# Designs tried in a protein design run: designed miniproteins, single chains, continued (3). Part 16

Each design is a single chain, and the fold is of that chain. pLDDT is the mean over its residues in the fold that is shown.

## One batch from the design tools (miniprotein)

Design m8525
Fold by ESMFold2-Fast:
Structure m8525 (fold): chain A 97 residues (1-97)
Amino acid sequence: MVAKGEVENGKTTRLTDSTLSLTERDGVVSVTLFVRAEPGQEVRGTVEAKEEDGNVTKVEAEVHEVSPRHVEVSADVKKSSSSKKVTVTMTVELLPR
């Protein structure tokens, strides 16, 4: 699964076609996506943040089970003070047992 969005300084972006939420606060972009997974299924997430200057930061996401079939995939990415907008791509893999 792949979800992509843009966020501006001090703003929150929520996509209409996914549960992807992006919030920028004090130079940090917080990325959250909710996915449905089987109990005990391995979930991996990777976040790629591209700044206006072309700088790309890749971060492995944290995975937290909210309930037995609902998983929160989240990451915090630091941005430069010169960037006003960041494009975020979150890739989530559901691995078979």
Scores: mean pLDDT 77

Design m8526
Fold by ESMFold2-Fast:
Structure m8526 (fold): chain A 100 residues (1-100)
Amino acid sequence: MKVELPEDFSFEEMLEKGKELLSKAKSKLEALEILVDFYEAFLERLKKGAPISLEQIKELIEALKGVLAEMKADPSVPEELVKRLEEILKEMEELLKERE
C-alpha cells in the first residue's frame, strides 16, 4: 500500500495522518505495512526539504528503530517488509548527518 502525505502538511499533521491510517488496520501485518509505507512517505518529504527539525528527525529514527527491533523478533513478519524499513532507517540517518 502507498501512503501519500500532502506537501503542505506540518510534522504534527503528518503524525496525525499516520495515526488515522493505523486506526484502520485490520491486522498486525496490515498495521506494519502501513507503518513502513508511512515512514517511506515521510522520508520522501524529508528529501524534498520539508521543514522538520533535527529533534523531530531523531524522534522518528528512535521510533523506527523500536519498530524494526519488534519486526525482527517476530517470525510472522515478511523479510521484504523488514528490509524496506532497514533501508528507510539508513536513508534517514544519512539525512540527519547531512543536516549538521
Scores: mean pLDDT 75

Design m8527
Fold by ESMFold2-Fast:
Structure m8527 (fold): chain A 87 residues (1-87)
Amino acid sequence: HMDMREQKVKRLIREIEEEMENLLQWVEDALKRGESLEKIERRVSEQATRIYEKIREVARLDPSPELELLERFEEMLRQIGDLIEKS
């Protein structure tokens, strides 16, 4: 049965996915602009912390998506690492 908690979880997951996509896009754009790697890594750390906090909030409401969200979060970080290495 879908309840108000399930709807909130779905909304938070969408926000997490949007923020992950926005971070990947920002890194690509920053690399194209010639931003320093140290500056990019600092910003990535800051934004990744905010995303991780939202994943923790989801886990408090429903622990079932936690593992999948953490795996996707790690995949995002690997993609960012790949983008930086190719720059």
Scores: mean pLDDT 85

Design m8528
Fold by ESMFold2-Fast:
Structure m8528 (fold): chain A 76 residues (1-76)
Amino acid sequence: SNEQVRKAAEEAAREVSRATGLPVRIGGALAAGEEITPDTRVTLELVDPPSGEAALAALPLLEAAEARLEALAKAL
């Protein structure tokens, strides 16, 4: 259900934050508490990264998490 995607996104944000040491937030419609549809883009965002290098280092983890969340949303 939509709640499964939201919970997974919250867990993914915490995991990426732990792995990078940087604050991570849920973006877009999911952060606003809107209904999740197959067309909903699930995003994770760094909160004010200290440098471009830090942002680039986090990018693969953010992209992997977002891909998993997108697949989950489409499967529901």
Scores: mean pLDDT 74

Design m8529
Fold by ESMFold2-Fast:
Structure m8529 (fold): chain A 66 residues (1-66)
Amino acid sequence: MSLEEAVEAIREAIEKIERGEATEEDLEAAERAGVGAVARHEPTEEFLELARRLRELVLERYPEWA
């Protein structure tokens, strides 16, 4: 998985959370994509900002999973 693919996955997860349509599986998939990308590539500022935004939304909307 490329860093760009991970960024797209995180953006999609954020959009689903904002619409109230995200599942725990969607959140797990986005986190795995992000972790996998960081393990293979150096994170960009854009990636880090999106990852932080996703975490904030998870804590706000799905605190039981965080």
Scores: mean pLDDT 73

Design m8530
Fold by ESMFold2-Fast:
Structure m8530 (fold): chain A 61 residues (1-61)
Amino acid sequence: MPSDEEVLQELLARAREAARAGKLSDEQERQILRAVLLFRDGRLSAEELRARVEAVLRAGE
């Protein structure tokens, strides 16, 4: 199983690629950032972080 840090780094890499490709709006980038901040604050699990980031990325496709 990947660690919480590995999950975070994977999701950040995917978000950066989507942003570079122009697939994310400013609002979608803010939603991802908010989820990451909640995760770092201990208010979101790694699974909840993944679900939220993947939902934003799917909406951008």
Scores: mean pLDDT 80

Design m8531
Fold by ESMFold2-Fast:
Structure m8531 (fold): chain A 95 residues (1-95)
Amino acid sequence: SFAELVARLRERIRRLIRALEEAPEEVMRALGLSAEEVERLRAHLEGLLGFLDYIEANPSPENREALERTAADLEELIRRLEERSPVVAELLAED
C-alpha cells in the first residue's frame, strides 16, 4: 500500500542518516565525498523526510510516482554504500 511504501522509505532514510552520523568517514570513502558533501547529503535526506510527510498527507498518483522514483534512487545509493563498506552495510541492515 501507499502508506506501507511511505513507512518503509522513511525507515530506510532514517537508517541512512544514522549511518552518515555514526560512520561519516566510511561514507566519505565509499562514495568519494568530502565531509562537507556528506553534510549536504544528510541535509538533503532530512528534506526528503519532510517531503514524505507532505505526500502522506496529500496522496495522489503523481505523488505515488514521485515516491517510487525517490525509493529507486535511495535504494541505488544504499546498494553502492553496502557494496563498498561492510561497516555502513551493518548500520543500514534491516531486521
Scores: mean pLDDT 84

Design m8532
Fold by ESMFold2-Fast:
Structure m8532 (fold): chain A 67 residues (1-67)
Amino acid sequence: SELAQQLRDEAIRRLRELVKAGKTPEEAYREAVRFIAQHAPQLTPEQLQAVLDAVREEAERIRKELG
C-alpha cells in the first residue's frame, strides 16, 4: 500500500530528526509510534505491524551505532 509506505517513511524521517535534535533512540521510537497510532485506523493489521517493525529496526540500528 502506498499509504503504508508513506507512513513508514514519514515515521522513520521523524525518528531520525528527533535523534538529531538530542532525543535518545528509545524516546524517538516512542514518539514515532505515537505518530503511527494516529494513522492506525487507515492501515490493515498486517500493514500496521510492518510499519512498526521497520521503525523498530531503524531505532535499533541507530542505538547500535551510538553504542
Scores: mean pLDDT 85

Design m8533
Fold by ESMFold2-Fast:
Parts: structure tokens; sequence; C-alpha cells
Structure m8533 (fold): chain A 83 residues (1-83)
């Protein structure tokens, strides 16, 4: 379990760095966050954590359909500060 969680954390950190860079290059904040969540879902699935993958895909769908641009931009700024 610990090895699986560390693998997902490492992938999430790389996805966050890549996402922040894409946002700075002019990608829509909601699209960046949704792609990060989908990438985390794929990492969780590869690590053998299917429930985490399902939850992360659900989060990606909610970001794409329900999040405001302001909320998405605020989340990306918080992610950049945490890196």
Amino acid sequence: LEAALRAVEREARELAKEGVERYKQGMEPKDVLAEMARGIAEAAERAGLPEAARLSRGLADKIATEASDEQAEEALKAIEEAL
C-alpha cells in the first residue's frame, strides 16, 4: 500500500508541474485541472487502487462541468504554491 501511494504521489507531483506550465502557456484552468485529475486516476489504476481511480475520474468530470473559471484558477495558484 505505501509503495502504491508513493507512486501515485510522485505522478501527481509531476502532473501538477506539467499542468501549471500548461496554464502559464494559456490553457484553460478547468481543462488543466481536469487533465490532472484524469492523470492521477490513471496512476492510481496502475498502482492497483481502483476506488481512488474512480474517485479521481469523478472529480475530473465535476471540474469540467461544475467548477467556475475563478475556482479553477485559484486551485492552480494553490497547487503552484505547494510545489
Scores: mean pLDDT 81

Design m8534
Fold by ESMFold2-Fast:
Structure m8534 (fold): chain A 86 residues (1-86)
Amino acid sequence: SLFEEIEELIRRLEELVPETSEEARREQIELYRRAAELIEKVYPTDDVPLEDLTPEQKKALEYGLRLGRLASEAALARGRAEAALA
């Protein structure tokens, strides 16, 4: 299912968070892009109140928030690694 595909992409992103290599970064960017595209297929394009979201749309929002957190964590880990090498 679409949500199973999103979950697999997010699971791989979680595994890559401590990896700071350029290869890991390129994989993270591609996984993030693919996960975001799948989430956008379910999440509404119009401003819809949170209370009016369907269960599927709420799940897409939860994946979107999780994806955002992972992107931030990966960026911070990379920044710290680069600072340590400087």
Scores: mean pLDDT 79

Design m8535
Fold by ESMFold2-Fast:
Structure m8535 (fold): chain A 93 residues (1-93)
Amino acid sequence: GAEELIREAREILREMERLLREAQRAMRARDLARMRALLDEMERLAARLREIAAELKRQGHDEEANRIVLEADIILGMARIMLGVLELELARE
């Protein structure tokens, strides 16, 4: 039911937050390959969250679905910005 989907979404969001912390470490280490690998995994997780959100909307849980998508978009957006910054820094060298 909806409660199980929300639980799955919250577990995925926690994993995305963990990956974001790993991305911050990779950025400090200037590890571009690791940053790209972490972003790819975060994009895969965000795709699953969009599937969960679509199902929650079909079940009438629009507010929860919108919250899940917003949280995922913020985390993914932060990771994309960090990758872009690292790519620009490395291109100067």
Scores: mean pLDDT 90

Design m8536
Fold by ESMFold2-Fast:
Structure m8536 (fold): chain A 65 residues (1-65)
Amino acid sequence: SAEEQAEAALREAERRAFAAASRRPATSDVIIGEFTRALAELAARLPPEAAALARERHEQMVKLS
């Protein structure tokens, strides 16, 4: 489903963000930036519905950070 594809993309983006952060000194802003970048790359490869859901969930997660 689109929801499952969106959730998978968000989890992969989060994984990539923490992996990137482990290569250098990282603040929360750096981690958030890497998460946003990774999700943008992943969302470009998703169906439009899943991409929209992933971007909405990303915005919510960033607001909680």
Scores: mean pLDDT 80

Design m8537
Fold by ESMFold2-Fast:
Structure m8537 (fold): chain A 79 residues (1-79)
Amino acid sequence: MEELAKEALELVEEARRHLEKAIDAIKQGKYGLALQHLNEAIQHYREARRKALESGSKEALEKIKEVEELFRKVGDVLN
Protein backbone atom coordinates (compact mmCIF):
# COMPACT_ATOMS: atom_id res chain seq x y z
CA MET A 1 0.00 0.00 0.00
CA GLU A 2 2.85 2.45 0.77
CA GLU A 3 4.35 1.59 -2.64
CA LEU A 4 1.03 2.37 -4.40
CA ALA A 5 0.86 5.78 -2.69
CA LYS A 6 4.45 6.56 -3.75
CA GLU A 7 3.77 5.49 -7.36
CA ALA A 8 0.57 7.59 -7.40
CA LEU A 9 2.50 10.68 -6.22
CA GLU A 10 5.20 10.15 -8.87
CA LEU A 11 2.60 9.72 -11.66
CA VAL A 12 0.65 12.79 -10.47
CA GLU A 13 3.84 14.87 -10.65
CA GLU A 14 4.51 13.58 -14.20
CA ALA A 15 0.91 14.43 -15.22
CA ARG A 16 1.29 17.94 -13.75
CA ARG A 17 4.56 18.51 -15.65
CA HIS A 18 2.98 17.42 -18.93
CA LEU A 19 0.02 19.76 -18.29
CA GLU A 20 2.45 22.64 -17.68
CA LYS A 21 4.22 21.83 -20.98
CA ALA A 22 0.84 21.67 -22.75
CA ILE A 23 -0.11 25.13 -21.39
CA ASP A 24 3.25 26.56 -22.55
CA ALA A 25 2.73 25.00 -26.00
CA ILE A 26 -0.78 26.53 -26.23
CA LYS A 27 0.64 29.97 -25.31
CA GLN A 28 3.15 29.56 -28.18
CA GLY A 29 0.43 28.47 -30.68
CA LYS A 30 1.98 24.98 -30.93
CA TYR A 31 -1.29 23.04 -30.72
CA GLY A 32 0.15 19.73 -32.03
CA LEU A 33 2.78 19.73 -29.27
CA ALA A 34 0.10 20.72 -26.73
CA LEU A 35 -2.04 17.70 -27.75
CA GLN A 36 0.95 15.35 -27.35
CA HIS A 37 1.57 16.64 -23.81
CA LEU A 38 -2.15 16.49 -22.97
CA ASN A 39 -2.26 12.82 -24.07
CA GLU A 40 0.76 12.04 -21.85
CA ALA A 41 -0.85 13.90 -18.91
CA ILE A 42 -4.13 11.95 -19.34
CA GLN A 43 -2.31 8.58 -19.34
CA HIS A 44 -0.30 9.42 -16.21
CA TYR A 45 -3.39 10.90 -14.49
CA ARG A 46 -5.47 7.75 -15.11
CA GLU A 47 -2.83 5.46 -13.55
CA ALA A 48 -2.18 7.90 -10.68
CA ARG A 49 -5.90 8.12 -9.83
CA ARG A 50 -6.28 4.32 -9.84
CA LYS A 51 -3.26 3.85 -7.54
CA ALA A 52 -4.30 6.73 -5.25
CA LEU A 53 -7.77 5.19 -4.79
CA GLU A 54 -6.28 1.72 -4.12
CA SER A 55 -3.76 3.15 -1.60
CA GLY A 56 -6.32 5.27 0.30
CA SER A 57 -3.61 7.94 0.73
CA LYS A 58 -5.15 11.32 1.56
CA GLU A 59 -2.05 13.11 0.21
CA ALA A 60 -2.24 11.27 -3.14
CA LEU A 61 -6.00 11.91 -3.45
CA GLU A 62 -5.52 15.63 -2.70
CA LYS A 63 -2.85 15.87 -5.45
CA ILE A 64 -5.21 14.08 -7.87
CA LYS A 65 -7.77 16.85 -7.20
CA GLU A 66 -5.10 19.50 -7.92
CA VAL A 67 -4.32 17.91 -11.31
CA GLU A 68 -8.06 17.65 -12.09
CA GLU A 69 -8.31 21.41 -11.45
CA LEU A 70 -5.43 22.02 -13.89
CA PHE A 71 -7.21 19.88 -16.53
CA ARG A 72 -10.34 22.06 -16.10
CA LYS A 73 -8.28 25.25 -16.52
CA VAL A 74 -6.69 23.89 -19.73
CA GLY A 75 -10.16 22.97 -21.05
CA ASP A 76 -11.39 26.51 -20.33
CA VAL A 77 -8.45 28.02 -22.28
CA LEU A 78 -9.16 25.75 -25.29
CA ASN A 79 -12.88 26.74 -25.33
Scores: mean pLDDT 83

Design m8538
Fold by ESMFold2-Fast:
Structure m8538 (fold): chain A 79 residues (1-79)
Amino acid sequence: SVQQEGLELVGEFSDALGAGDLEGAREYGRRLAELLRRAGRPEDAENVLRYGEEAIDAARAGDVRGMVDALVRLGQAVL
C-alpha cells in the first residue's frame, strides 16, 4: 500500500538522518514526495518536502527537539 511504502521511506529517512547522511535523507524525502504525488496526494507531498528539510536543518543545528517534531509531522503526512 502507499501508506506502507511511505512508512518504509520515513524509516529510511530517519535512519539516514540519524547516521548523519543528510544527502541520503534528502533523497528519501524526494522519493516519499514522488510516491505521494503519484498517489494523488500533492499537498502531503509538499508537506513531506517541507518537514523533511526542517528535520535536516534541525539535525545540522544539533536541535534534537526540532528534529523529532519535524519527523513526527513527516510521519503524519504519509498516514
Scores: mean pLDDT 88

Design m8539
Fold by ESMFold2-Fast:
Structure m8539 (fold): chain A 85 residues (1-85)
Amino acid sequence: MEEERQKQRDAIDAELLARTERVLGKEAADLVAKAIEENPSVAGSSYAAGAVLGIARKIEDPSLSDEEAEEFMLRTTVELLKERL
């Protein structure tokens, strides 16, 4: 059970990194990678907060594309990491 939780954590971190590089580019992905390495709890909680805010944004503005909502989520995650690191 603990190994499965670690695998899930690693998968979430890998997804965050891949999505950040794809949407925001290498510099943002490097910042996220550093956060995961140095403070994984802050990285995880910032990603969760970004995801919640992205969903809320899409609910308030249903005209937002999935890509625009994802960019908003990832930008919010990166800004939270900059403030908390």
Scores: mean pLDDT 78

Design m8540
Fold by ESMFold2-Fast:
Structure m8540 (fold): chain A 85 residues (1-85)
Amino acid sequence: MEAVARLQEIEAEHGPEAAQQVKRLTLAVASNEAYARRDTMTEEMEEELLLRATEAAVEALRAGEVSEEQRAALAAYEARVAAAR
């Protein structure tokens, strides 16, 4: 999986804490979109979504700033996690 290989590169370059932040942001964005589109998601679409979300998270790490879309995805993800408790 390309997203996993990318995460391993980030861990090697920026350390495990940075890789965990990228992973958390990737999961928030990818799971939010996958949850919204679960009835239409194919395995290929899920792979592309994970890769796109991973690259966006890497860009946020390099820029030192999370985008508004990523913040919204994090808020939605955290709300779903809280509701499931």
Scores: mean pLDDT 71

Design m8541
Fold by ESMFold2-Fast:
Structure m8541 (fold): chain A 81 residues (1-81)
Amino acid sequence: SDALADAGLRARSESDADYATALATRKRLAQIRATHTPQQAKDILLSWLRTNENPAEVPVLVAELLRIIGDEIDAEIEAKK
């Protein structure tokens, strides 16, 4: 649930500002994934990481990149069945 995910972000955040940044980043990433292909989403996230000025965004960006890669691996496995 969103409440449980938000509690997880809070538990990992060093400050209220870091938690707010992580939560906003998570919402932005969900929008990017809903409106872009997996490759386009990866390109956007990699650009965000290269130009990143807020360390609180980095764990959320990395976690989403790993989820996209995992989804692509699962799709490749399914396609070969």
Scores: mean pLDDT 76

Design m8542
Fold by ESMFold2-Fast:
Structure m8542 (fold): chain A 100 residues (1-100)
Amino acid sequence: SPELLERLREALREVIEWADRVIADPSASPFEKKAFERIRELAREALEAPDEEKPRLALELVASLTLLGMLYRLQGRDDLAAEVLELANRIGAIVEELQA
């Protein structure tokens, strides 16, 4: 579905924009910067990949976002955890629809 692929591309761009903000933030921890550098690379790889490869790479990104969201929750950063997990769930739902 062309509409689902464009929704996926939009979500991947949102991930890259978020990652760029965190990486550029001097108050972000070294752990957060490292985590978001990996997340940014996964999102970029998925965005630039052929359409048939995008679902697989996006699922790898979902796994990384889910882990980050769980770690934010363990740190008591509930607003950030909710935001990351919502984005992960949204990307995962698009991928499920693409693979249906």
Scores: mean pLDDT 88

Design m8543
Fold by ESMFold2-Fast:
Structure m8543 (fold): chain A 95 residues (1-95)
Amino acid sequence: KIKVSKLQKEVMEAIKKVAPERQDVIPLSKVLEVLKLLGIEATWEEVQALLDKYGLGNAPYVLPTQLLHIVADLLGISLEEILSNRTEEVEIKLP
């Protein structure tokens, strides 16, 4: 059971475990391994559809931020929910 507030951390830790040598890019072959470490049940066909959605269908790798988009879509949540970190304050600033 992974809470949304921990998903970003869990994704980054999974990337580090799957690609310990280089974490700035993730080979497509490693994307499913990252998802499995997160406990996300996904088929390669679902991942390929999302890669195509983000213009990555022909790319040999994805960036960590792009993988977060894929995780968000697979879980049916917004990327902002995964990336939701401490906000300084509620935006109430008027012009």
Scores: mean pLDDT 67

Design m8544
Fold by ESMFold2-Fast:
Structure m8544 (fold): chain A 93 residues (1-93)
Amino acid sequence: SEAEKLVKEAAEAGRRAARGEMSEEEMEAFIERMRPPALEDEELAKKMIAYATAEALRTYLKDEETAAQIRALVEKNDLDGAAALIAQAAAEL
């Protein structure tokens, strides 16, 4: 589906950012580009951000535990919980 394609592209962007292939500004611009007004799907946008961040944490910090927890929250459709965990992980950097 288109949603699965967008999630996959977000995960790849997270990995590339973690490898230092993208600046923070470039990553933010990519996330904004992947949320065109035509989609209007806040839930899809939150899932894309969560998967991108999980892949970045796993790739850059080798934090597989936090990445797994983020994915588990998204799979339960607890997008607010995923966002909170992402904010906590980012604050520890």
Scores: mean pLDDT 70

Design m8545
Fold by ESMFold2-Fast:
Structure m8545 (fold): chain A 68 residues (1-68)
Amino acid sequence: KEVDAVSEAARRVVERAGPLTPEEAQILAKALNALMKGDFEKALETARQLRPDVSEAAIEALEEAYKK
């Protein structure tokens, strides 16, 4: 289910990059929402707004979720 994929992606980002700030969590949520709507390009562009370590983890998690 889409909710499970989003939850798993968020978990992987936290495991790799550590705890997110509220601002980072909001940006990640926007990226995951774009992924759920099928806009993978927008999801990646949104994730790139995060700091480098979090951005790398988020992009990897988004790519894995997109592969399904």
Scores: mean pLDDT 76

Design m8546
Fold by ESMFold2-Fast:
Structure m8546 (fold): chain A 80 residues (1-80)
Amino acid sequence: SSEREEELRKLEEVSRRINEVVRRLRAQGASPADILAAVRAEADRLIRELKLSEVSKQLLDGHLALYGVLARLEEREAKE
């Protein structure tokens, strides 16, 4: 269906743009917390710009929540 095809293109764009933000910030030596904050900001912007479906929003929120847990674990390990 055209709606499903459009949604898949939106998810591909979200993946591409979030991955680029992560790569750029890692190259700059940003902390996991700073990367997470930037990814959340980009995700919120993309949800509005691309008019993501409810299912896509939930999937994105799930990914960000998991990344947040991992970032906190990395920060705790770094502080020792």
Scores: mean pLDDT 78

Design m8547
Fold by ESMFold2-Fast:
Structure m8547 (fold): chain A 61 residues (1-61)
Amino acid sequence: MAEHLERIFLEIGLSPEEARRLADEVAEKVRKYLEEGKPSQAASIEVAGVLRAVGDVLERE
């Protein structure tokens, strides 16, 4: 999961270090919701992670 998210964040434009850190953070939260049987909550966390990555790239100079 984290590896898949890391790739998405790299494609959005984050650095390898930023992509890995954000992917690990998002993957941990997603895993927690999946283990609780809440896949819609897990999906919402993934979407929020992608939006955060896009926002971070757009805010850069």
Scores: mean pLDDT 76

Design m8548
Fold by ESMFold2-Fast:
Structure m8548 (fold): chain A 98 residues (1-98)
Amino acid sequence: SMEHKKLLEEAKNAILNSNELSEEQKKLVIENVEKMVELAEKNGWSVRQIEAAIELVIKMVVENLSIEETKELIEKSKVLSEEEKELLKKFLEELYNE
C-alpha cells in the first residue's frame, strides 16, 4: 500500500539523518529494511504489521540494540502475530550472520 511505502521513505530519511551511524552502516540498514519490507509483503502482512516491523528495526538501529534486545521487543509487540514474530526474528538472525 502507499502508506507503508511512505513510512519506508520516512525511515530511510531518519537513517540518513542519524548521527549514530557511519555512511556504510546507513547503507546496510536501508538495504536490510527494504529486504524486510519485501519479505513482509510476500507473506501478506498488513500495512500496520509492516509499519510495526519497520519501527522495530529503526529502534534497533537508533538505540544500538543487540539481537537479543531486538528479539525481546519483537516478542512484546501487540501488532504482530506469533508467526510474524518468528519470521521477523529469523530475518534478523540471517542479517546478523553477515
Scores: mean pLDDT 76

Design m8549
Fold by ESMFold2-Fast:
Structure m8549 (fold): chain A 93 residues (1-93)
Amino acid sequence: GRLYREETRDLGDLPAGTHTVTVTVRNESPEPRTIRVLLQVEAPTADGWRLLGGAGSEPIHLEPGGEATVTFEVTLPEDAKDARLVARAYELP
């Protein structure tokens, strides 16, 4: 089945340009899982959050209790204030 997991991390103020983002994902289930990580960098607006940039991983196979650290490059088109990272992990079939 497809499982969805989400983590949010405050990034503060970020200048325009390319940033390196590192996330660690762990398989907390008793079964092996293959996952894919999608990252979004967002800034607050009056109506919620605006997407400024993002990245995705290749599929990652994790044994029960296994973890992987993934490094991404995210390019922001403009300066961001009070930016956040939203990391989502999807289980692949």
Scores: mean pLDDT 80

Design m8550
Fold by ESMFold2-Fast:
Structure m8550 (fold): chain A 79 residues (1-79)
Amino acid sequence: NAKELAEQYLKRMIEASKKGPELAEQTGLEIWQEIVTNQSEEDKKIIAEILERFIEKYKDTPIAEILQFMYESLKSVLK
């Protein structure tokens, strides 16, 4: 389920951000690689839509820039 997977990715980034911005950024890059290598094009589109909603919700948090990067990167690789 792409929605549940996206929620799990968000939780991983939030937990990493509690330990510092460098770990949050590294975790975000690892998650992005997992998405682009393991998910179908249809699931990537669903994840991108969910990430767009997360960006608005978490815009004042340390993970906001990482979420924006992942969203834009996914949009660039989608057909």
Scores: mean pLDDT 78

Design m8551
Fold by ESMFold2-Fast:
Structure m8551 (fold): chain A 59 residues (1-59)
Amino acid sequence: SAAELEAELERLEREGVRAVLEGRWAETADIMRRMAEIHRQLGRDAHADRLLAAAERYE
């Protein structure tokens, strides 16, 4: 459901902030790609594309 997808996004956002603060760049990139997939499932293609582009910086 959309509510379950939104809850997963909130969890990933919290994990992403922690990964950035800890300098865990590869995990930050993975989290951003997972968030992009969920945004795409929610019909937010432009947001998903921006997250994928940003994830490349943390590879």
Scores: mean pLDDT 87

Design m8552
Fold by ESMFold2-Fast:
Structure m8552 (fold): chain A 85 residues (1-85)
Amino acid sequence: SIEELKEELKKLAEEVKDNPLGKQAAELGIKAIEALEKGDRFEAEVYEGLLLMIRGVAKIVGDEESVKAAERALEIVDKAKELLG
């Protein structure tokens, strides 16, 4: 369910709470799902774009935790897209 996907992202945010970039990725994932729930596809795509940027920056600086957080958030957002159409 969408609520379970948001809960997974909240858990991710707690797991990476000491990493500001990783925490931003989890929070952006939640915002993307909330945009999808209200039918705002454009706002959701903006948040997904920011997630891709975080993943890219994290890869450049060697922040493996933030790379994994961004990839997990992107995976969860994609599942939300499938559920919400």
Scores: mean pLDDT 87

Design m8553
Fold by ESMFold2-Fast:
Structure m8553 (fold): chain A 80 residues (1-80)
Amino acid sequence: SEEEEQKLLDAFQAVQEDESLSPELRETALRILQTARNLMITEKLPLEEALERAKEIVGAEVPDQELVREAYAYVKSLLE
């Protein structure tokens, strides 16, 4: 939906502007958001399902599972 797409775009902006994030956490959070957006466009998934699937995809690509979990929790907090 337009509302869900706007929430996602706002989350991208928030991640980019949050100077308190480590470079690794920022990169991982942006990767989750980019993957979720791609799934919303290509697979027509709702935002919440796209985020869960994006976490799984990114988690398979990133060895640091703690980093993925922290990035996912951060992204979810932005989308409340």
Scores: mean pLDDT 86

Design m8554
Fold by ESMFold2-Fast:
Structure m8554 (fold): chain A 83 residues (1-83)
Amino acid sequence: MASGAAVAAIEPAGPNAIRVTNGSDEPVRLRVYVDGKLVAEATIPPGGSVTVTGLPPGKHRVVVDAENAAGRTRAEAELELPA
C-alpha cells in the first residue's frame, strides 16, 4: 500500500449496509456515492471505516473518492446486498 496516497476498500457490511475502509497510514477524507448519490462524507483515521446503512437489497454501484495530502484516488465496486 502507498503510504502517501489515499486508498479506500469497499465491502458489504451485512444486509442493507456497505463499509468503506481507509487502507492508508494517514487520515483521508472519504466521499461515498451509491448509485450516483452522495450518501456519506467523513474524515477517517488510518485503518478506520465508515458504514453506510439503509441501502435496499440488490445490486449497487459504489464510488469512493479518497483524498489526503498526497492526492486523490477513486475506488469503484459493484456490490450485491442480500434481501
Scores: mean pLDDT 76

Design m8555
Fold by ESMFold2-Fast:
Structure m8555 (fold): chain A 77 residues (1-77)
Amino acid sequence: SALEEEVSKKAKELMEKTGRKVLVLTRVEGDTATVYVVKDGEVVAKVTLDAATTSEEEALAAIKALVASTGEELVDP
């Protein structure tokens, strides 16, 4: 999709600048938040959340589950 293409393009630019191979990116549009997991410049997973009603704890749990679904673990740097 066009949104995934834009996310992949932005992620590739950030990966080239930072040297990271895995990124978690969030796009917020109105009351919708879409979280993407990008590996080596490719969107491998996504989840869409209601930004107005989803708590920080619920959002973090959803993001952790999404990252785990790709074989990675969400940890503090």
Scores: mean pLDDT 73

Design m8556
Fold by ESMFold2-Fast:
Structure m8556 (fold): chain A 102 residues (1-102)
Amino acid sequence: SAKEELEKYRDELLKPLSPQDQALVNGILEGMFLIVRGVINVIKSRNPSVTDEELAENSLSVQMLLVWEGKESLLTDEQIKKAVEKIKEMLKGLTEWALKRE
């Protein structure tokens, strides 16, 4: 699954970091996804008929969230591919940032 691919990629990418820096990178990534989920919940509270699939149609951030949550069945193969590529890009950038700090 895309989620399992991302978890393996993350684990390998974060290996050279200290446990504290691994926790920091994971915390930033998870915090970003919690913000996206929070925004979706606010939208749905005002528009109860709106689905995650509809919100994902024109939002890479929502597509990335759904992949991260293991809900890839709600997305097209092309949306999954782009979301995985963007999450990997973000993980790489956060890891490079963390390595330069410590």
Scores: mean pLDDT 87

Design m8557
Fold by ESMFold2-Fast:
Structure m8557 (fold): chain A 63 residues (1-63)
Amino acid sequence: SILEQAENSLKGAKEAKTRAEALAALHESQHTLDLAKQAGDEEAIKLAEEGVKEAQKVLESLG
């Protein structure tokens, strides 16, 4: 489900330790966010937005 994809992308973002992992998590979260918005799944939207933010924070910390 879209919700499961959002949960998985957020988990990937939180566990990202390299630039490549963080970029992959960012792209996955952005894609899932687009799908969640199209479906109107508020819970999935929230989780995907958290995934995007977490991935961005990791990228910023890595330079």
Scores: mean pLDDT 83

Design m8558
Fold by ESMFold2-Fast:
Structure m8558 (fold): chain A 105 residues (1-105)
Amino acid sequence: NEEEERIERIRKVAEYIVKNYEENKESLEKEIELAKENVERSEDKELARENLELYLEVQKLVDKGVEYFKKALKLIEEGKSLEEIEKEMQKALEYFQKARELLEG
């Protein structure tokens, strides 16, 4: 069943991303703490502040993306349609794309 295979692929991707986020959450929080300390210690406080604001915005976008992956997983558990599952996955991917563009821009 092509639809079941697509749902299973979505489940694996969403589970992987959620797990990776949970395992790396402490490292990200530590990086943000270091960025805050850099604002206090840096000779270029404006650049340090801009970098901190960038990391905080990336975290916000990633957090929203993970929320949508969790919504997609819940819809899979509830046996909802592929269309409803893909809608939440698309929103998750859009937030991750925005985070990536912010880091690469």
Scores: mean pLDDT 83

Design m8559
Fold by ESMFold2-Fast:
Structure m8559 (fold): chain A 85 residues (1-85)
Amino acid sequence: SIAEKLESLGISKEDAEKAEKEVKEESYFDELSEAEKYARALILYLSEENVKLSEEQKEKIKKFIESLGLSEEAKETVLRAIEVA
């Protein structure tokens, strides 16, 4: 599941489940690939003002994003969100 994948990146179960719920509430969710669903859930998580990532967590998430078959635009959007968290 999306939540289980986010948990594997060091995100808490509560935050991972919240991000999965929020991405599933998007009107275009069923049109997204699995990679795009993960990327969108991460963007929603990283857009919260109270999210603070260690440098180790940022590197893990960046490596995961780089492993996904995302467009360059989608990849850049997530990487930018990581840098401001």
Scores: mean pLDDT 80

